Designed miniproteins, single chains. Designs and how they scored, part 94

Each design is a single chain, and the fold is of that chain. pLDDT is the mean over its residues in the fold that is shown.

## One batch from the design tools (miniprotein)

Design m3261
Fold by ESMFold2-Fast:
Structure m3261 (fold): chain A 75 residues (1-75)
Amino acid sequence: MPRPSLEEVTEEILELIENKASEEEVKERIRKLFEEGASEDLLLGAYLRAVHRNPDLPQEEAEKIAKVISEVIKE
């Protein structure tokens, strides 16, 4: 499977935040992206890009994404 692009991962993260996905749903989605070849740097870069482009995003939901990315990376 081709490696997901920075833009594709950024859009996926934005959708998870906007839909207020549960921590479990976020974890499954981030894990799948990682398995598809999204590196630690790509996941973190996409998260930062999503937050930077959308300053009005719910902080609680954005922090949930950051926590899950950190946990998946350290597994």
Scores: mean pLDDT 79

Design m3262
Fold by ESMFold2-Fast:
Structure m3262 (fold): chain A 81 residues (1-81)
Amino acid sequence: SDQAEALRRISELLEEVERLVREGKREEAKKKAQETLDEMYKKGLLSEEQRKELLEILEEFIENGPEKRDEALRRAMRILL
């Protein structure tokens, strides 16, 4: 389903963003998050509202550090389900 695909892509994005943040590449992490969410929106996997809310979650995750990945994933799941 589109929901299952969206959740898979967001889980992968969180893992990639966490890796970039651990490497000190916060600006690259923000760019990756923005680009991936825009691609998902263009493919119809996300609504406009879901894209905006997921971007906020990812930006908070990037600012607060990688230890909050599970919290960010739980928040993203609520937006997608």
Scores: mean pLDDT 82

Design m3263
Fold by ESMFold2-Fast:
Structure m3263 (fold): chain A 83 residues (1-83)
Amino acid sequence: SMTQKKKLELQMELGVLLIELSVLIRINSDNPEKVSKLNSLANQAQKLEEELDKTKNPSQQFLDNVKKEAENIKKQIEDIKKS
C-alpha cells in the first residue's frame, strides 16, 4: 500500500539520521555539550523508529507527524553542524 511504502521511506530516513548522529557524536567527542544534544536527538530518532515499527497499519496523519518530527531532528542536526 502507499502508506506502507511511506512507512518504509521514513524507517530508512530515521536509520540514516541515526548513522549521521553516531558519526557526529564521535567527531564532537571533546565537546560534552554537543554530545549531550546529539544523544538527545538520537534518543528522539530511535523512539520514532520504535513507534513506527510497532504501528502495523499507520494512518496518513500518523506518518505525517513522524515526518514532521524527523524533519525537526534534521534541522537541529544542521544547527549543531553549523555551530
Scores: mean pLDDT 89

Design m3264
Fold by ESMFold2-Fast:
Structure m3264 (fold): chain A 68 residues (1-68)
Amino acid sequence: SKNEELLKKIREKLDKLKDKISKEVLDYYESRLAELEERYKKDPDDEAVLEELEKLLKELEDLEKMLE
């Protein structure tokens, strides 16, 4: 599903960024991702989860650009 692909992309992006960001910032994004993973397990086709995952990925892409 698209939600599964987004979850994978977000996890990969966080793994790349974890050494470049503070533990506080990492814990914040990990908590948001964990909440969305739990919601995905209950309803894999939830459009609200899709929207929040796309927003989270965009935030991480913007963060990555700031660190370059």
Scores: mean pLDDT 83

Design m3265
Fold by ESMFold2-Fast:
Structure m3265 (fold): chain A 72 residues (1-72)
Amino acid sequence: VLRQQAIRLTSEALIAVADGTLTPERLEQLFVESALRALEEGADPQAVEEVAKTLSNPKIRQRVLEAIRRHV
């Protein structure tokens, strides 16, 4: 489960970078949506939070962590 969540978040980051049309706001939305979807699919909130902590953009990282903690 943890490895699958890490792969999902990393894949979405790669897609966002490759697309080249994404703003920081859209990138933030994608990561928040991915994290919440993982939680809805039964992922461990702590595991999803640990993956979110690896995000390099501190603003996006905070937003994703807030969304995870709000869901819990």
Scores: mean pLDDT 69

Design m3266
Fold by ESMFold2-Fast:
Structure m3266 (fold): chain A 67 residues (1-67)
Amino acid sequence: MEEEQQRVEEDLKALDEFDKILDERLKGNTPEQRRRVRRDIYQGLADGYEKLGLPEVAEYARKRAEE
């Protein structure tokens, strides 16, 4: 059954929602500060998801760290 796939989809959706919240919270910061904070947070998330055995979610977070 598709429980494992469903969990990956839920985690990817949670990252999309988190990105919206993070973008709104960083609205008052300079572009340089926003890039630094986003990079640090998403790199940490990628490491965390990799340790949880979710390499696809980790890779998605790494891509967002570079934006």
Scores: mean pLDDT 77

Design m3267
Fold by ESMFold2-Fast:
Structure m3267 (fold): chain A 107 residues (1-107)
Amino acid sequence: SLEEKLEKLKKEYEERMALYDRGIASAQQRLADIEKQIAEVKKEMDEVLASDLPEEEKNRLLSIYQDKLDYLEKQKADAQTRIANFQAGKEKLKKDYEEEVKKLKEE
């Protein structure tokens, strides 16, 4: 029946939406963890700058921390892209679902 087809389509849609929501939540947690690590590295850099270490040692440590920041900023960008892709996937899934519901109701 039409009612059974609509119910099945809705269930499949809701299950796929839930997968995207879990993916977004996971990627948002990853982003939060990366942002915390960036803040910790910046704090360590500030501590090096405020220290009584020789200038040559400060420059060496700051170079290492800058490489870590560059890596973390790349990981942050990757996590943000992943979130955006999941959000775009949800919007497409919603549109496809609404179109399929319309087609079934017109038949």
Scores: mean pLDDT 91

Design m3268
Fold by ESMFold2-Fast:
Structure m3268 (fold): chain A 85 residues (1-85)
Amino acid sequence: MLEPSAELVALAERHRAAFAAIDAALPELAENHRELIERQLAAARAQEPGVFTPEAVVRVPLLVEIEAGLKTAEARALLAALDKV
């Protein structure tokens, strides 16, 4: 049997947890920035695990939201959730 390495299993678990946290928080984001994040998540889901990290794909759009001064609390909550994954 092909046994995945501990690092690969941990990475896959982080990906699943990050996507779940983002999906739960999407309805609370500003409309325009929700669309941007949904597009980034769709692109990440289309890739094999390890090609994208959900953190990398989502963090940049969330930083743009924070810099724009839009729903900063919600954006920071998502970044904090990703940091714990």
Scores: mean pLDDT 53

Design m3269
Fold by ESMFold2-Fast:
Structure m3269 (fold): chain A 59 residues (1-59)
Amino acid sequence: MEVTGVGYGDTEEEAIEAAKKGAVAAAKSRGLKVTEVKSVEVEKDGDLYKATVTVAVEE
């Protein structure tokens, strides 16, 4: 099972960290444990960077 988080930031690193926090929070809200990061994508979205982080999760 996988969970995806999206984050925005003024830098690629800030966007990635925001996306990771979102993914971890979503997993925890479902009672799931994050086991690994499967993919990290970052793109420029207007004036900000947008990151999409997909994490593998277990029950």
Scores: mean pLDDT 82

Design m3270
Fold by ESMFold2-Fast:
Structure m3270 (fold): chain A 72 residues (1-72)
Amino acid sequence: VDETVRSLHDAARQLQQLLAMDDDEIEAYLKKHGLNWTPEQLKQEAQQQLAQVPDALRSIADTAGVDVGTLL
């Protein structure tokens, strides 16, 4: 597996974990990292970034000359 593909999968997994957290867990995460965000704002940003993962994987597949299904 390419390092970039692995990085995208790890990022997607982390974003999915953030979206699965309850508001109290997200607030604790935000405080730990000194972020001035609400749980809703973090979830919206995570959802937006997750939506870009399939396009990023397709771009990598096209560049490498492989089928995108191999990277999913």
Scores: mean pLDDT 68

Design m3271
Fold by ESMFold2-Fast:
Structure m3271 (fold): chain A 67 residues (1-67)
Amino acid sequence: MVVREVHDLVMSASEELALEAARGLGRVLAETEGWDEYEASVVTGERGRAARAAGQSLARVVATRRL
């Protein structure tokens, strides 16, 4: 499940970054329907690891933009 995968990525970060990223990721997932199809690809192999890192960076950017 992409929601769990993304949430897990956020919780792996530092305490303050995890909170900001969690809020940002929640919003991105809610607005991005295409993410559901991307989910199937993210779960497998090395793409999963890359997506986790990218998701964390994206969440931080989204959280900063929101603020």
Scores: mean pLDDT 49

Design m3272
Fold by ESMFold2-Fast:
Structure m3272 (fold): chain A 94 residues (1-94)
Amino acid sequence: MTAEEILAAVPKLEEERKEIVEFLRELGVPEEVVELVEELLTTIIEGQVLKAKGAPQSEIDELEARYKALVAELEPYQELLSEAADKYEEKKKK
């Protein structure tokens, strides 16, 4: 995948992030958890862009550290998020 192809995919990934965030709010997931999920998804998108652009390893390492911290903060909510993910997959199947 070229850098141009990854950059072209960013708007679609941002749209999917919005759909996931809205879906979590509709399910009544606490706002603090929704914000953490949104930040995690944003970090994933930023990581793909940085890798596509050949950014320095130091910048990639900083982003990986942020991702790891966000995953740790979401650990207490794994069961809640797993249930939400199953419901989201059912919605996407249509």
Scores: mean pLDDT 80

Design m3273
Fold by ESMFold2-Fast:
Structure m3273 (fold): chain A 71 residues (1-71)
Amino acid sequence: SARARDLAQAVRAISGMARAVRAGRLSIDDVINSVRALAAAGISRSVLTDAIGRVRDLSPAQQARLRATLD
């Protein structure tokens, strides 16, 4: 399904960036900008919210901040 494809894409993208944040190579603001770009590309808020919750390399505070930026 389109939803499953979009979810897999969002999880891969956000997971890669979350690892880079943990490594000190990116800021959380870079992840926020990328999540906004995924939304602008047509990935739904519900898919992005689901994807953010699945990324274990994000702290609960980082997940909450990313979800808030979709509002």
Scores: mean pLDDT 87

Design m3274
Fold by ESMFold2-Fast:
Structure m3274 (fold): chain A 72 residues (1-72)
Amino acid sequence: SEAARQRVLDALTKALKENNLESELDKLLDQKYQEQLGDAIRNKTLTPEQQKMKEVLEKVLPLLQKVYQEEL
């Protein structure tokens, strides 16, 4: 569980770094930013920067879902 969580964080950090979004990691961990990004996705009002962030998240989302499912 903990090792899997760390691998997901490492994958997310690497993906952000490769897309020059390292500074956005702290924002992604903020609940308000997550809500704003989610709202922009639902309303189809994504900025180019938010679009890049969505693409990075979609790449790691299956790994995040697996980690959360292990807690059941």
Scores: mean pLDDT 69

Design m3275
Fold by ESMFold2-Fast:
Formats: C-alpha cells, structure tokens, sequence
Structure m3275 (fold): chain A 116 residues (1-116)
C-alpha cells in the first residue's frame, strides 16, 4: 500500500509541475490519495485530500464533484462524524442520484447513528 501511495504522490507532483493544481487530473489524484489514506486507517488525511479534490472540482464545474463529496463523507464516517458524513453523501446524491456507493454509505451511517 505504501508503494501505491508513493506512486500516486509522484504522479501528482508531475501533473502539478506540468499543468498546475487546478486540473481535473489533479482532483482525480487527490480522490485516489483520499481512498488510499482511508484504506490505511488515516481518515483525517483522507478528509484533507478529499477537501482539496472538492475545491478543484467545484472550480472546474467537474463531473468529479459527486465522487469528491462521497469520499469526503466516507472520511467523516471513519472519524465518527456521522452528521457531517450524512450531509456530504446527500450532497453527492443531489448531483448524482444513481450513485450506489453514496446510497449504501448513507444507509450505513444512518443505521450507525440510530444505534448510538
């Protein structure tokens, strides 16, 4: 997993150096970094990269906005911030109502919150 993290970080540095930070490719790489940090059990780092991806995606009016909200919601969920996770998943579903991952994660977080 650390090898994949270093590969994505190097690719990110190359893309930023050549094209600047405000590109869809950079937003996509930040989403990939956020997923890798979630897999490593580092939701605070995942949140940081998900927020960077969302900011760029919003600037570009990109199709990546719902995916960025979904990964941000997953980071909040892993941090135990259920209300923030629910709001992020709802934002993803407002844009992409057929997003099965966002639907599944929203149901999981709502069940966890109800059980608490």
Amino acid sequence: MEEKLQEVKKRLEEVIKKYGEDTEAVASLYIELARLYLDMGKPEEAKKFAEKALEIAQKLNSDLIPEAYTILGEAYYKMGKYDEAIEAFKKSLEIDPDNERAKRLLEEVQAKKAAA
Scores: mean pLDDT 87

Design m3276
Fold by ESMFold2-Fast:
Structure m3276 (fold): chain A 67 residues (1-67)
Amino acid sequence: MSGEELAALAREAFPEAEVLGAGTSSLGHAMVALRLGGEVAAVEVPADATPEEAVAIIRRALAASGA
């Protein structure tokens, strides 16, 4: 999965969150940065993650950042 694919999933699953940026890490993992309620979460997803796993990882990161 690419950073853009991850950003698209984040926009669909979390429309209240603002996508600040998306990219690929040096390890080939997809990355997205999100803002929700003033909190910022940077989320990295393994290259082999399914869309469902990616959404679950984002949800966990947003919960952990207090959003």
Scores: mean pLDDT 79

Design m3277
Fold by ESMFold2-Fast:
Structure m3277 (fold): chain A 69 residues (1-69)
Amino acid sequence: AGGGGFAKSTEELKKSVVKALRDAGMPEEAIELVQKKLDELIKKNPNATGGEIGEAVHQALAEYRARQA
């Protein structure tokens, strides 16, 4: 099957992260930065691990905070 099976794919992890951020009430600007970082990561490494996804999210949120500071 195309798109993987029972294990969480990189794309499924991205969807879960975005959903969690929206559910937490994060502003669109922060979510947009996270999506951008995740898209860049996935484009560069389609098999990125959950740890790499988490680091990309953390970096995006840090950039968002830096822009607001």
Scores: mean pLDDT 75

Design m3278
Fold by ESMFold2-Fast:
Structure m3278 (fold): chain A 66 residues (1-66)
Amino acid sequence: MKEIEELKKRAEKLMEEADTLSDPVLAQAIKDSIEQLIKGLEEGKTSVKFAKEGLDEVERDIALAK
């Protein structure tokens, strides 16, 4: 549970950062990706490792878009 809670906190922060992007299409795509990762993690369909790697990729994508 602790690792899932940390990933959910990261996801919330990344969702807020995505909302600061000037491209609404890119922002929505990033938010959809985050929501899918967290939903899969909560449903036990996605591993903690996969979710972490997915959020790491989202974080890089947001940084490149700024």
Scores: mean pLDDT 81

Design m3279
Fold by ESMFold2-Fast:
Structure m3279 (fold): chain A 56 residues (1-56)
Amino acid sequence: MLMEFLTSIPGVGQVLAQKLIDAGITSLEDLRDREKLTSVDGVGPSLAEAILAKLK
């Protein structure tokens, strides 16, 4: 479910989605933490905003 959600976001592929999960982002609540998102390799501010927009 989380993997499917992450890969539905433009700019997030399966590899990047796995990196997010490996970094401890294991729930939708974790995806609300912009600072945690941008600490993950391959996630810039624009992609973090796109992820946050999907949660609104």
Scores: mean pLDDT 76

Design m3280
Fold by ESMFold2-Fast:
Structure m3280 (fold): chain A 83 residues (1-83)
Amino acid sequence: VDPYADLSEEELRATLREHLAYLERLLAQAEADPSVPERTKEMLRLYVAGLRDLVAMLDAGVPKAVVLERHSALLERLAALEA
């Protein structure tokens, strides 16, 4: 289940940008902290890169449905790294 499925295109764009900004700050903090596990840093890097791609797709006029499919694939990759 994609948590963004019920958002409008504009809401999705705003939400992804806010989430990206938050995760970029979180990644910077994690990379500066040697006690944070490398796997956690790898997961954050993947998430940041994935969200940047999704925002770029929306800005390029890619349909919301395609962006949501890519978002679901990103969440599946992140879940695999959590396990």
Scores: mean pLDDT 80

Design m3281
Fold by ESMFold2-Fast:
Structure m3281 (fold): chain A 74 residues (1-74)
Amino acid sequence: MSQEELEQQIQQSIARTQALAAKLQAENRKDALQAMVDQVQQLIDQLRKQNAPQSVIDAVEQLLADLKATLAAT
């Protein structure tokens, strides 16, 4: 997989996750949002263990921060 293809796939996954988080916030599904935060945290830990590119880790860490903010606002 090219770096460009990987970055595009990561951006699509982030956009999809953000859309789902917004829907869960609108539905007041705090438990589901917490589960999503936990899953993204586990993904970051796995990416660090695999020495993933820092740009990928940074993008997913930004997603985690956004999800935590959404959870706190719910």
Scores: mean pLDDT 81

Design m3282
Fold by ESMFold2-Fast:
Structure m3282 (fold): chain A 87 residues (1-87)
Amino acid sequence: DEIEEVERKIEEAEEERRKLNEKIVKEMKEFEKEVEEKEKKGISEEERKKIREEIQKFIGRALREIGEIEERIIELERKKREILEKK
C-alpha cells in the first residue's frame, strides 16, 4: 500500500513536469508573437530590453519550478528504494 502511494506520487510529479513543459512552450510562443508584433510597429531598444528581461525572469521561474519537481521525484524514488529494501 505505501509503495503504491509513492509510485502514484512519482507519476503525478512526472505528469506535473510534463504539463509545466507544455506551458513553457506555449508561453515562449506567446513571447515570440509579442516581439514580432512590436517589431513591426518600430519598437524602441528600451522596450526590447524590457521584453528580454521579462522573458529571462519567466525562464528563471520555470527552471526553478522544474528543479523543485525533479527534487521531489528524487526524494520519492529514494523513499521507494527504502520501502523495497525492507521487503
Scores: mean pLDDT 82

Design m3283
Fold by ESMFold2-Fast:
Structure m3283 (fold): chain A 70 residues (1-70)
Amino acid sequence: SSDIELLEKAAKEAAERVKERDPELAPKYEKKLKKVVELAKQNIKEGGVKEDEVIKLHRETVEWLAKERA
């Protein structure tokens, strides 16, 4: 679906930005982001029942990146 395509495009752009700014962090970030994207795709397919899990995992990924950059 178009929603999944937009999600995948946004994830690719986010990974590319981290790779340009913090190439050492990029492999770990991409691995974490892939898990968020997979869960978000499942959430879309299941009609939003995993929304809280997606939000939590995304928050943990953002917090991890912020701590690594500090």
Scores: mean pLDDT 84

Design m3284
Fold by ESMFold2-Fast:
Structure m3284 (fold): chain A 63 residues (1-63)
Amino acid sequence: SEMEELLAQLRAATSPEEVRAIAERILELTTDPKVAAALRELLERGAGKSALLVVAEEAIRVQ
């Protein structure tokens, strides 16, 4: 799925700009409002890749 491809890209991302762009795209595809809120909060706080990956994995699980 597109979400699974984005998760793989997020795992491979090495720059903060790349991590942010992929995480923002995952947020656009996230339908669960609680998971979307959590991902938005992490992005607003400038959270690192590891925290974004945990919530992105949850986004796929709840689709």
Scores: mean pLDDT 84

Design m3285
Fold by ESMFold2-Fast:
Structure m3285 (fold): chain A 75 residues (1-75)
Amino acid sequence: SDYFRALVDYARDEIRALVEAVKQGLVSKEEALKEIQTIRDRLLKAADTFKLSPEERERILAEMDEAVQEALKEL
């Protein structure tokens, strides 16, 4: 779904913005990690609500995990 693709892309942009905010001293690492987890949980709940196939769900989870791992390396 194009709509779900947009949600994933938006979540990735939110995570990147949080990393930048930490680097600028606007947000603590601890607060950013908590927010990243909230973003991930929100997207997972949306995937459940949309009743995605197991394959589509696994693909989205992998993309979220990649974005989180990238953020963790920068923090």
Scores: mean pLDDT 80

Design m3286
Fold by ESMFold2-Fast:
Formats: sequence, structure tokens, C-alpha cells
Structure m3286 (fold): chain A 93 residues (1-93)
Amino acid sequence: KEKLIEEVAKLIEEASKKLSPKELAEIVLEAAEKAGLLSEEAKKYLTEAIKTGSIADLQAGLLYVEESLKKASDKQIEEFLKTLKKLVEEKLK
């Protein structure tokens, strides 16, 4: 579980260097929704970051997703990571 969460954190850090806050918020929102990890708070902050490009709202959304990951099954974290990797690759084309 810890290794999967570390892999998610590393991927998000690497993606943040190549993608805009808006693009990263879109990717994280979609991946979290598909994995069943999207809380109402995460949805609120990530949706606002998509509209405005706010780094603060993106960071708040990411913190709520991280809280969900700590409570999630390994299968949910793997699905989140798989979707996140795919969406990052699609944005970098």
C-alpha cells in the first residue's frame, strides 16, 4: 500500500513539471472518479482548479485524494495509478 501511494505521489510530482495545473486537475479528477476515490471535497477543489488554473485549489484537491488513498484498497490505488499514467501519456503526445 505504501509503495503504491509513493508511486502515485512521484507520478503527480513528475506530471506537475510537464503539465499545467488545469491539465493535472483534469487528469486527477478523472482518475479518482474511475477508481471510486473522488470525495465531494476533492471534486469541489479539482473542479475549481480546472476552471481557474489555481495551484492552491489543485493542492487542496490533491490532499483530499491522498486522504482517500490512505483508506483505499490496493486494487483502487492500482486502478487510480493505471488511469493516471494513461491520461498523463495522452496529454504529453
Scores: mean pLDDT 83

Design m3287
Fold by ESMFold2-Fast:
Structure m3287 (fold): chain A 72 residues (1-72)
Amino acid sequence: SLSPEDRKRIEEIAKKLEKVLGKKFEITGEFVAPDGRRYVVLKADDGSEYVIDVETGEIMHREVFERVLKGQ
């Protein structure tokens, strides 16, 4: 599970995305990818999903992340 500090940072990033995109986001998952890095899944109320790197705060569309993982 996320530390309280990591969760607060991710929630702040989600709030910034809500303001920019006009959507509501929730944290729906956390996982460790084959690269050894920790990521969080944000899901919007319209069903779109984003992946956030817990260490860097970098944001990626889920589809882009999946393509990178598959070597595409």
Scores: mean pLDDT 78

Design m3288
Fold by ESMFold2-Fast:
Structure m3288 (fold): chain A 92 residues (1-92)
Amino acid sequence: MDELIQEAHDITRNDPDISREASEVFREILEWLKKGVSDEEIVERLVKKYDLNEEARKLLEKAVRYAREGKLTLASVYILVALKLRREEKRK
């Protein structure tokens, strides 16, 4: 766990824009969970909205599951890593 938390901290330090995007994704996950949307549907909506690849989808599946379990720190870590993978694939 400590290693994943440290990795998330390093990601947010090196790219503050990704931190803001991750907060947006996290807010949407919590809102849809509160409305009774399924984990699968939440992941599909996020993948379409943020144009995420297959690897990022797998990380979002874990993030949604951890958010549903109330493991909010783990959920935010997986969201950050998923968004970082998207950023590494797209050149600015």
Scores: mean pLDDT 75

Design m3289
Fold by ESMFold2-Fast:
Structure m3289 (fold): chain A 83 residues (1-83)
Amino acid sequence: DEVKKAIDFLEKIRTEAENVAKEAEKLGDSETAQSARDVADLVKKLIDEIKKTGKVTPEQAVRSVAAAIRVVGLKLEIEMLKK
C-alpha cells in the first residue's frame, strides 16, 4: 500500500514532466523540453527500482521529492516563456 502510494506519486510526477516537455517543445524551448524528458526518465528508473525491491528507501524518498521540485521549476520556466 505504501509502495503503491509511492509509485502512484512518481507516476504523477512522470506524467507532469512529460507534459512539461510537450509544452516546452511547442514553445520552441528544446533545452527545457530535454530537461523535462530527463526528469521523466529519472522517475521511470525510480519506479522500476521500487517495483523490483518492493520497498521505498529514505534515499529513494529524497530522490522522489527532488524530482517533484525539478518539475515545479520547469513549469515555472514555461510560464515565464508564455509571459
Scores: mean pLDDT 84

Design m3290
Fold by ESMFold2-Fast:
Structure m3290 (fold): chain A 69 residues (1-69)
Amino acid sequence: MTPQEVLRAVAEAMAAVTSPEGAERFRKIAELPDPLEAAEGLRKVLESMTPEQRARAEDAIAAALQALQ
């Protein structure tokens, strides 16, 4: 799979556990032309979350990545 497919899956997983406004923000980060900048943007959002929010986001990301494999 391409880095962009992985980043889109991560952003959609994070979107599923957040508000509509947060969902749009994550999708825009995933659409950045540089996959490394997109990955860094999503990582910074995860690091800024509370432990409870981050745990839910990480579970959703893991499930989405398994669906791609």
Scores: mean pLDDT 75

Design m3291
Fold by ESMFold2-Fast:
Structure m3291 (fold): chain A 63 residues (1-63)
Amino acid sequence: SARREALLAQIEAYLRRHLPRSVLLDEEALAAQLRKLAASFGLTLSDEEVRARARALREEAER
């Protein structure tokens, strides 16, 4: 849904701003932080969705 996607975009933007670069370059650490933060907003993410989103965040941080 549009609301779910908007919340996920805000969560990902928060992680980009607040996590150190070393964590942004660690896909497993990103996945753990994303899962924890999403859960605090009542969002359930599949393992596949978490891995895909963490990978995209890591690839962006490598630029």
Scores: mean pLDDT 84

Design m3292
Fold by ESMFold2-Fast:
Structure m3292 (fold): chain A 59 residues (1-59)
Amino acid sequence: MRPMTEEQRKGLLEQIEKLKEEYGLPEELVKEMKEVVENTPTASEAMEKIGELLDKYFG
């Protein structure tokens, strides 16, 4: 897989902020999602891990 571009990483961080505003997500969950985006080498893996965090919270 191609490594995550700066634009892709920024886009994912912006989506997390939008989700926080829209759904009132707790700061701890937002922090974990941002850490996934910052520390995950690929966009696909970051999206999968974020999906798992959201599924645990809402599921």
Scores: mean pLDDT 78

Design m3293
Fold by ESMFold2-Fast:
Structure m3293 (fold): chain A 88 residues (1-88)
Amino acid sequence: MEELRERILKILDELISIFSKINPETAAELQKLKDEFEASTDLEEQIRIVERIIDLATEVAKHADPETQLRIARLVAELGDLVRELRA
């Protein structure tokens, strides 16, 4: 459980770093969602927060260059895998 949380937080930090350079408003929204994830003690709430992050990152990434879109897509895919493990 704790190892999965740490991996999710690491990916969230990487997404925030990417978005801080291309869309600071989205980076701020992702930081707020990360803070909500860290504060949450409910598994279903944690999963919903990560799914919101995936949706937001995927939508905003459409406005980025192809290389950045690919980087975001890889991080989003890893988050999706971690959410699946968190549900198991």
Scores: mean pLDDT 84

Design m3294
Fold by ESMFold2-Fast:
Structure m3294 (fold): chain A 88 residues (1-88)
Amino acid sequence: DVEELRRELEELIDELEYLASLLKDENLKEQALKKIKEAKELLKKEQSSATLRKLIAELQKLIEQMKKKISEEIKKEIEEEAKKLLAK
C-alpha cells in the first residue's frame, strides 16, 4: 500500500530531522540534510511502491548511523564534563 509507505517515510523524515538537530558531526549532518531534502521532494510527486521502499531502507540505515554517532558524541561530552568537575 503506497499510502502506508508514504506515511512511514514521513515518520522517518521527522526522526531524521530531529537526529540531525542533535548531531555535531558536520559531514554526517550534511549527508542527512541532503537525504531529507531528496525524500521531501520525492514525496511531493507520485512514486512507485518500489521507489518508496528503497528510500525507506536508505533512511533507516542513515538513522542507525546517526544514532550511533550521537551516542558517541554524548559519551565524549559526559567524559569531558566529568574531567572538568574533577579538576575543580
Scores: mean pLDDT 83

Design m3295
Fold by ESMFold2-Fast:
Structure m3295 (fold): chain A 69 residues (1-69)
Amino acid sequence: MKKEKIEEKVKEVKELMREGRNAEADELILSEKDPEVRKAMLEAMIEMGVEEVKRAVENTVQKRLEAKK
């Protein structure tokens, strides 16, 4: 089923990103021929990246607030 394929590919992308293998995750997405599956994989990659950016921004803001005390 298409849903099963999407879940499997999304899991692979998330696992690669958790291991720091971002380039391989990107290549996996680009190699996917099904546009719907590729979109789901890309959304998973963006979601993982947004979480990392949020963490970095929160740490930066907190550090600036501490410095101004």
Scores: mean pLDDT 74

Design m3296
Fold by ESMFold2-Fast:
Structure m3296 (fold): chain A 76 residues (1-76)
Amino acid sequence: AGIEIELVSVSAPEERAGQLVTVETLRVTNKGDEDQTVTLTYEGTTADGRHLSFTVTVTVPAGGSKEVRVPVVEPA
């Protein structure tokens, strides 16, 4: 497939109401010849057994790239 995903950066964790929030910045590159809509699904489980799921959708132009910011939440 002509889609590549790269981890660009991870922010410093911030504590909010007993949770740690870290922002991951991903670069999605489309090496294909058509614009593509890419759906990224993140799934995680907190230490107290809570299941976390969220979806980020980005449209990446043919031969181009887009940066996407994904918040990751975990207990402090």
Scores: mean pLDDT 73

Design m3297
Fold by ESMFold2-Fast:
Structure m3297 (fold): chain A 72 residues (1-72)
Amino acid sequence: SNMEYLQELTKDLSKDEKAMLEVALVLGPENLDKLPKEVPENPPGVTPAHLADLSREDLELLVKYAREFGEE
């Protein structure tokens, strides 16, 4: 399932990277240019229903952007 796949991809993410991932998941892959430059104080949260509509490629792309948030 997408939830199990997301959990596997994100098990090693920091709290800040997970917060950025929540924003990315809510915005969707088409709106990644609108991601905040700083960790949100109130991340939107992620629901199983939201994840059901995303492909594995979408999940991988969103996780990649979350991982790159804190690099350099």
Scores: mean pLDDT 72

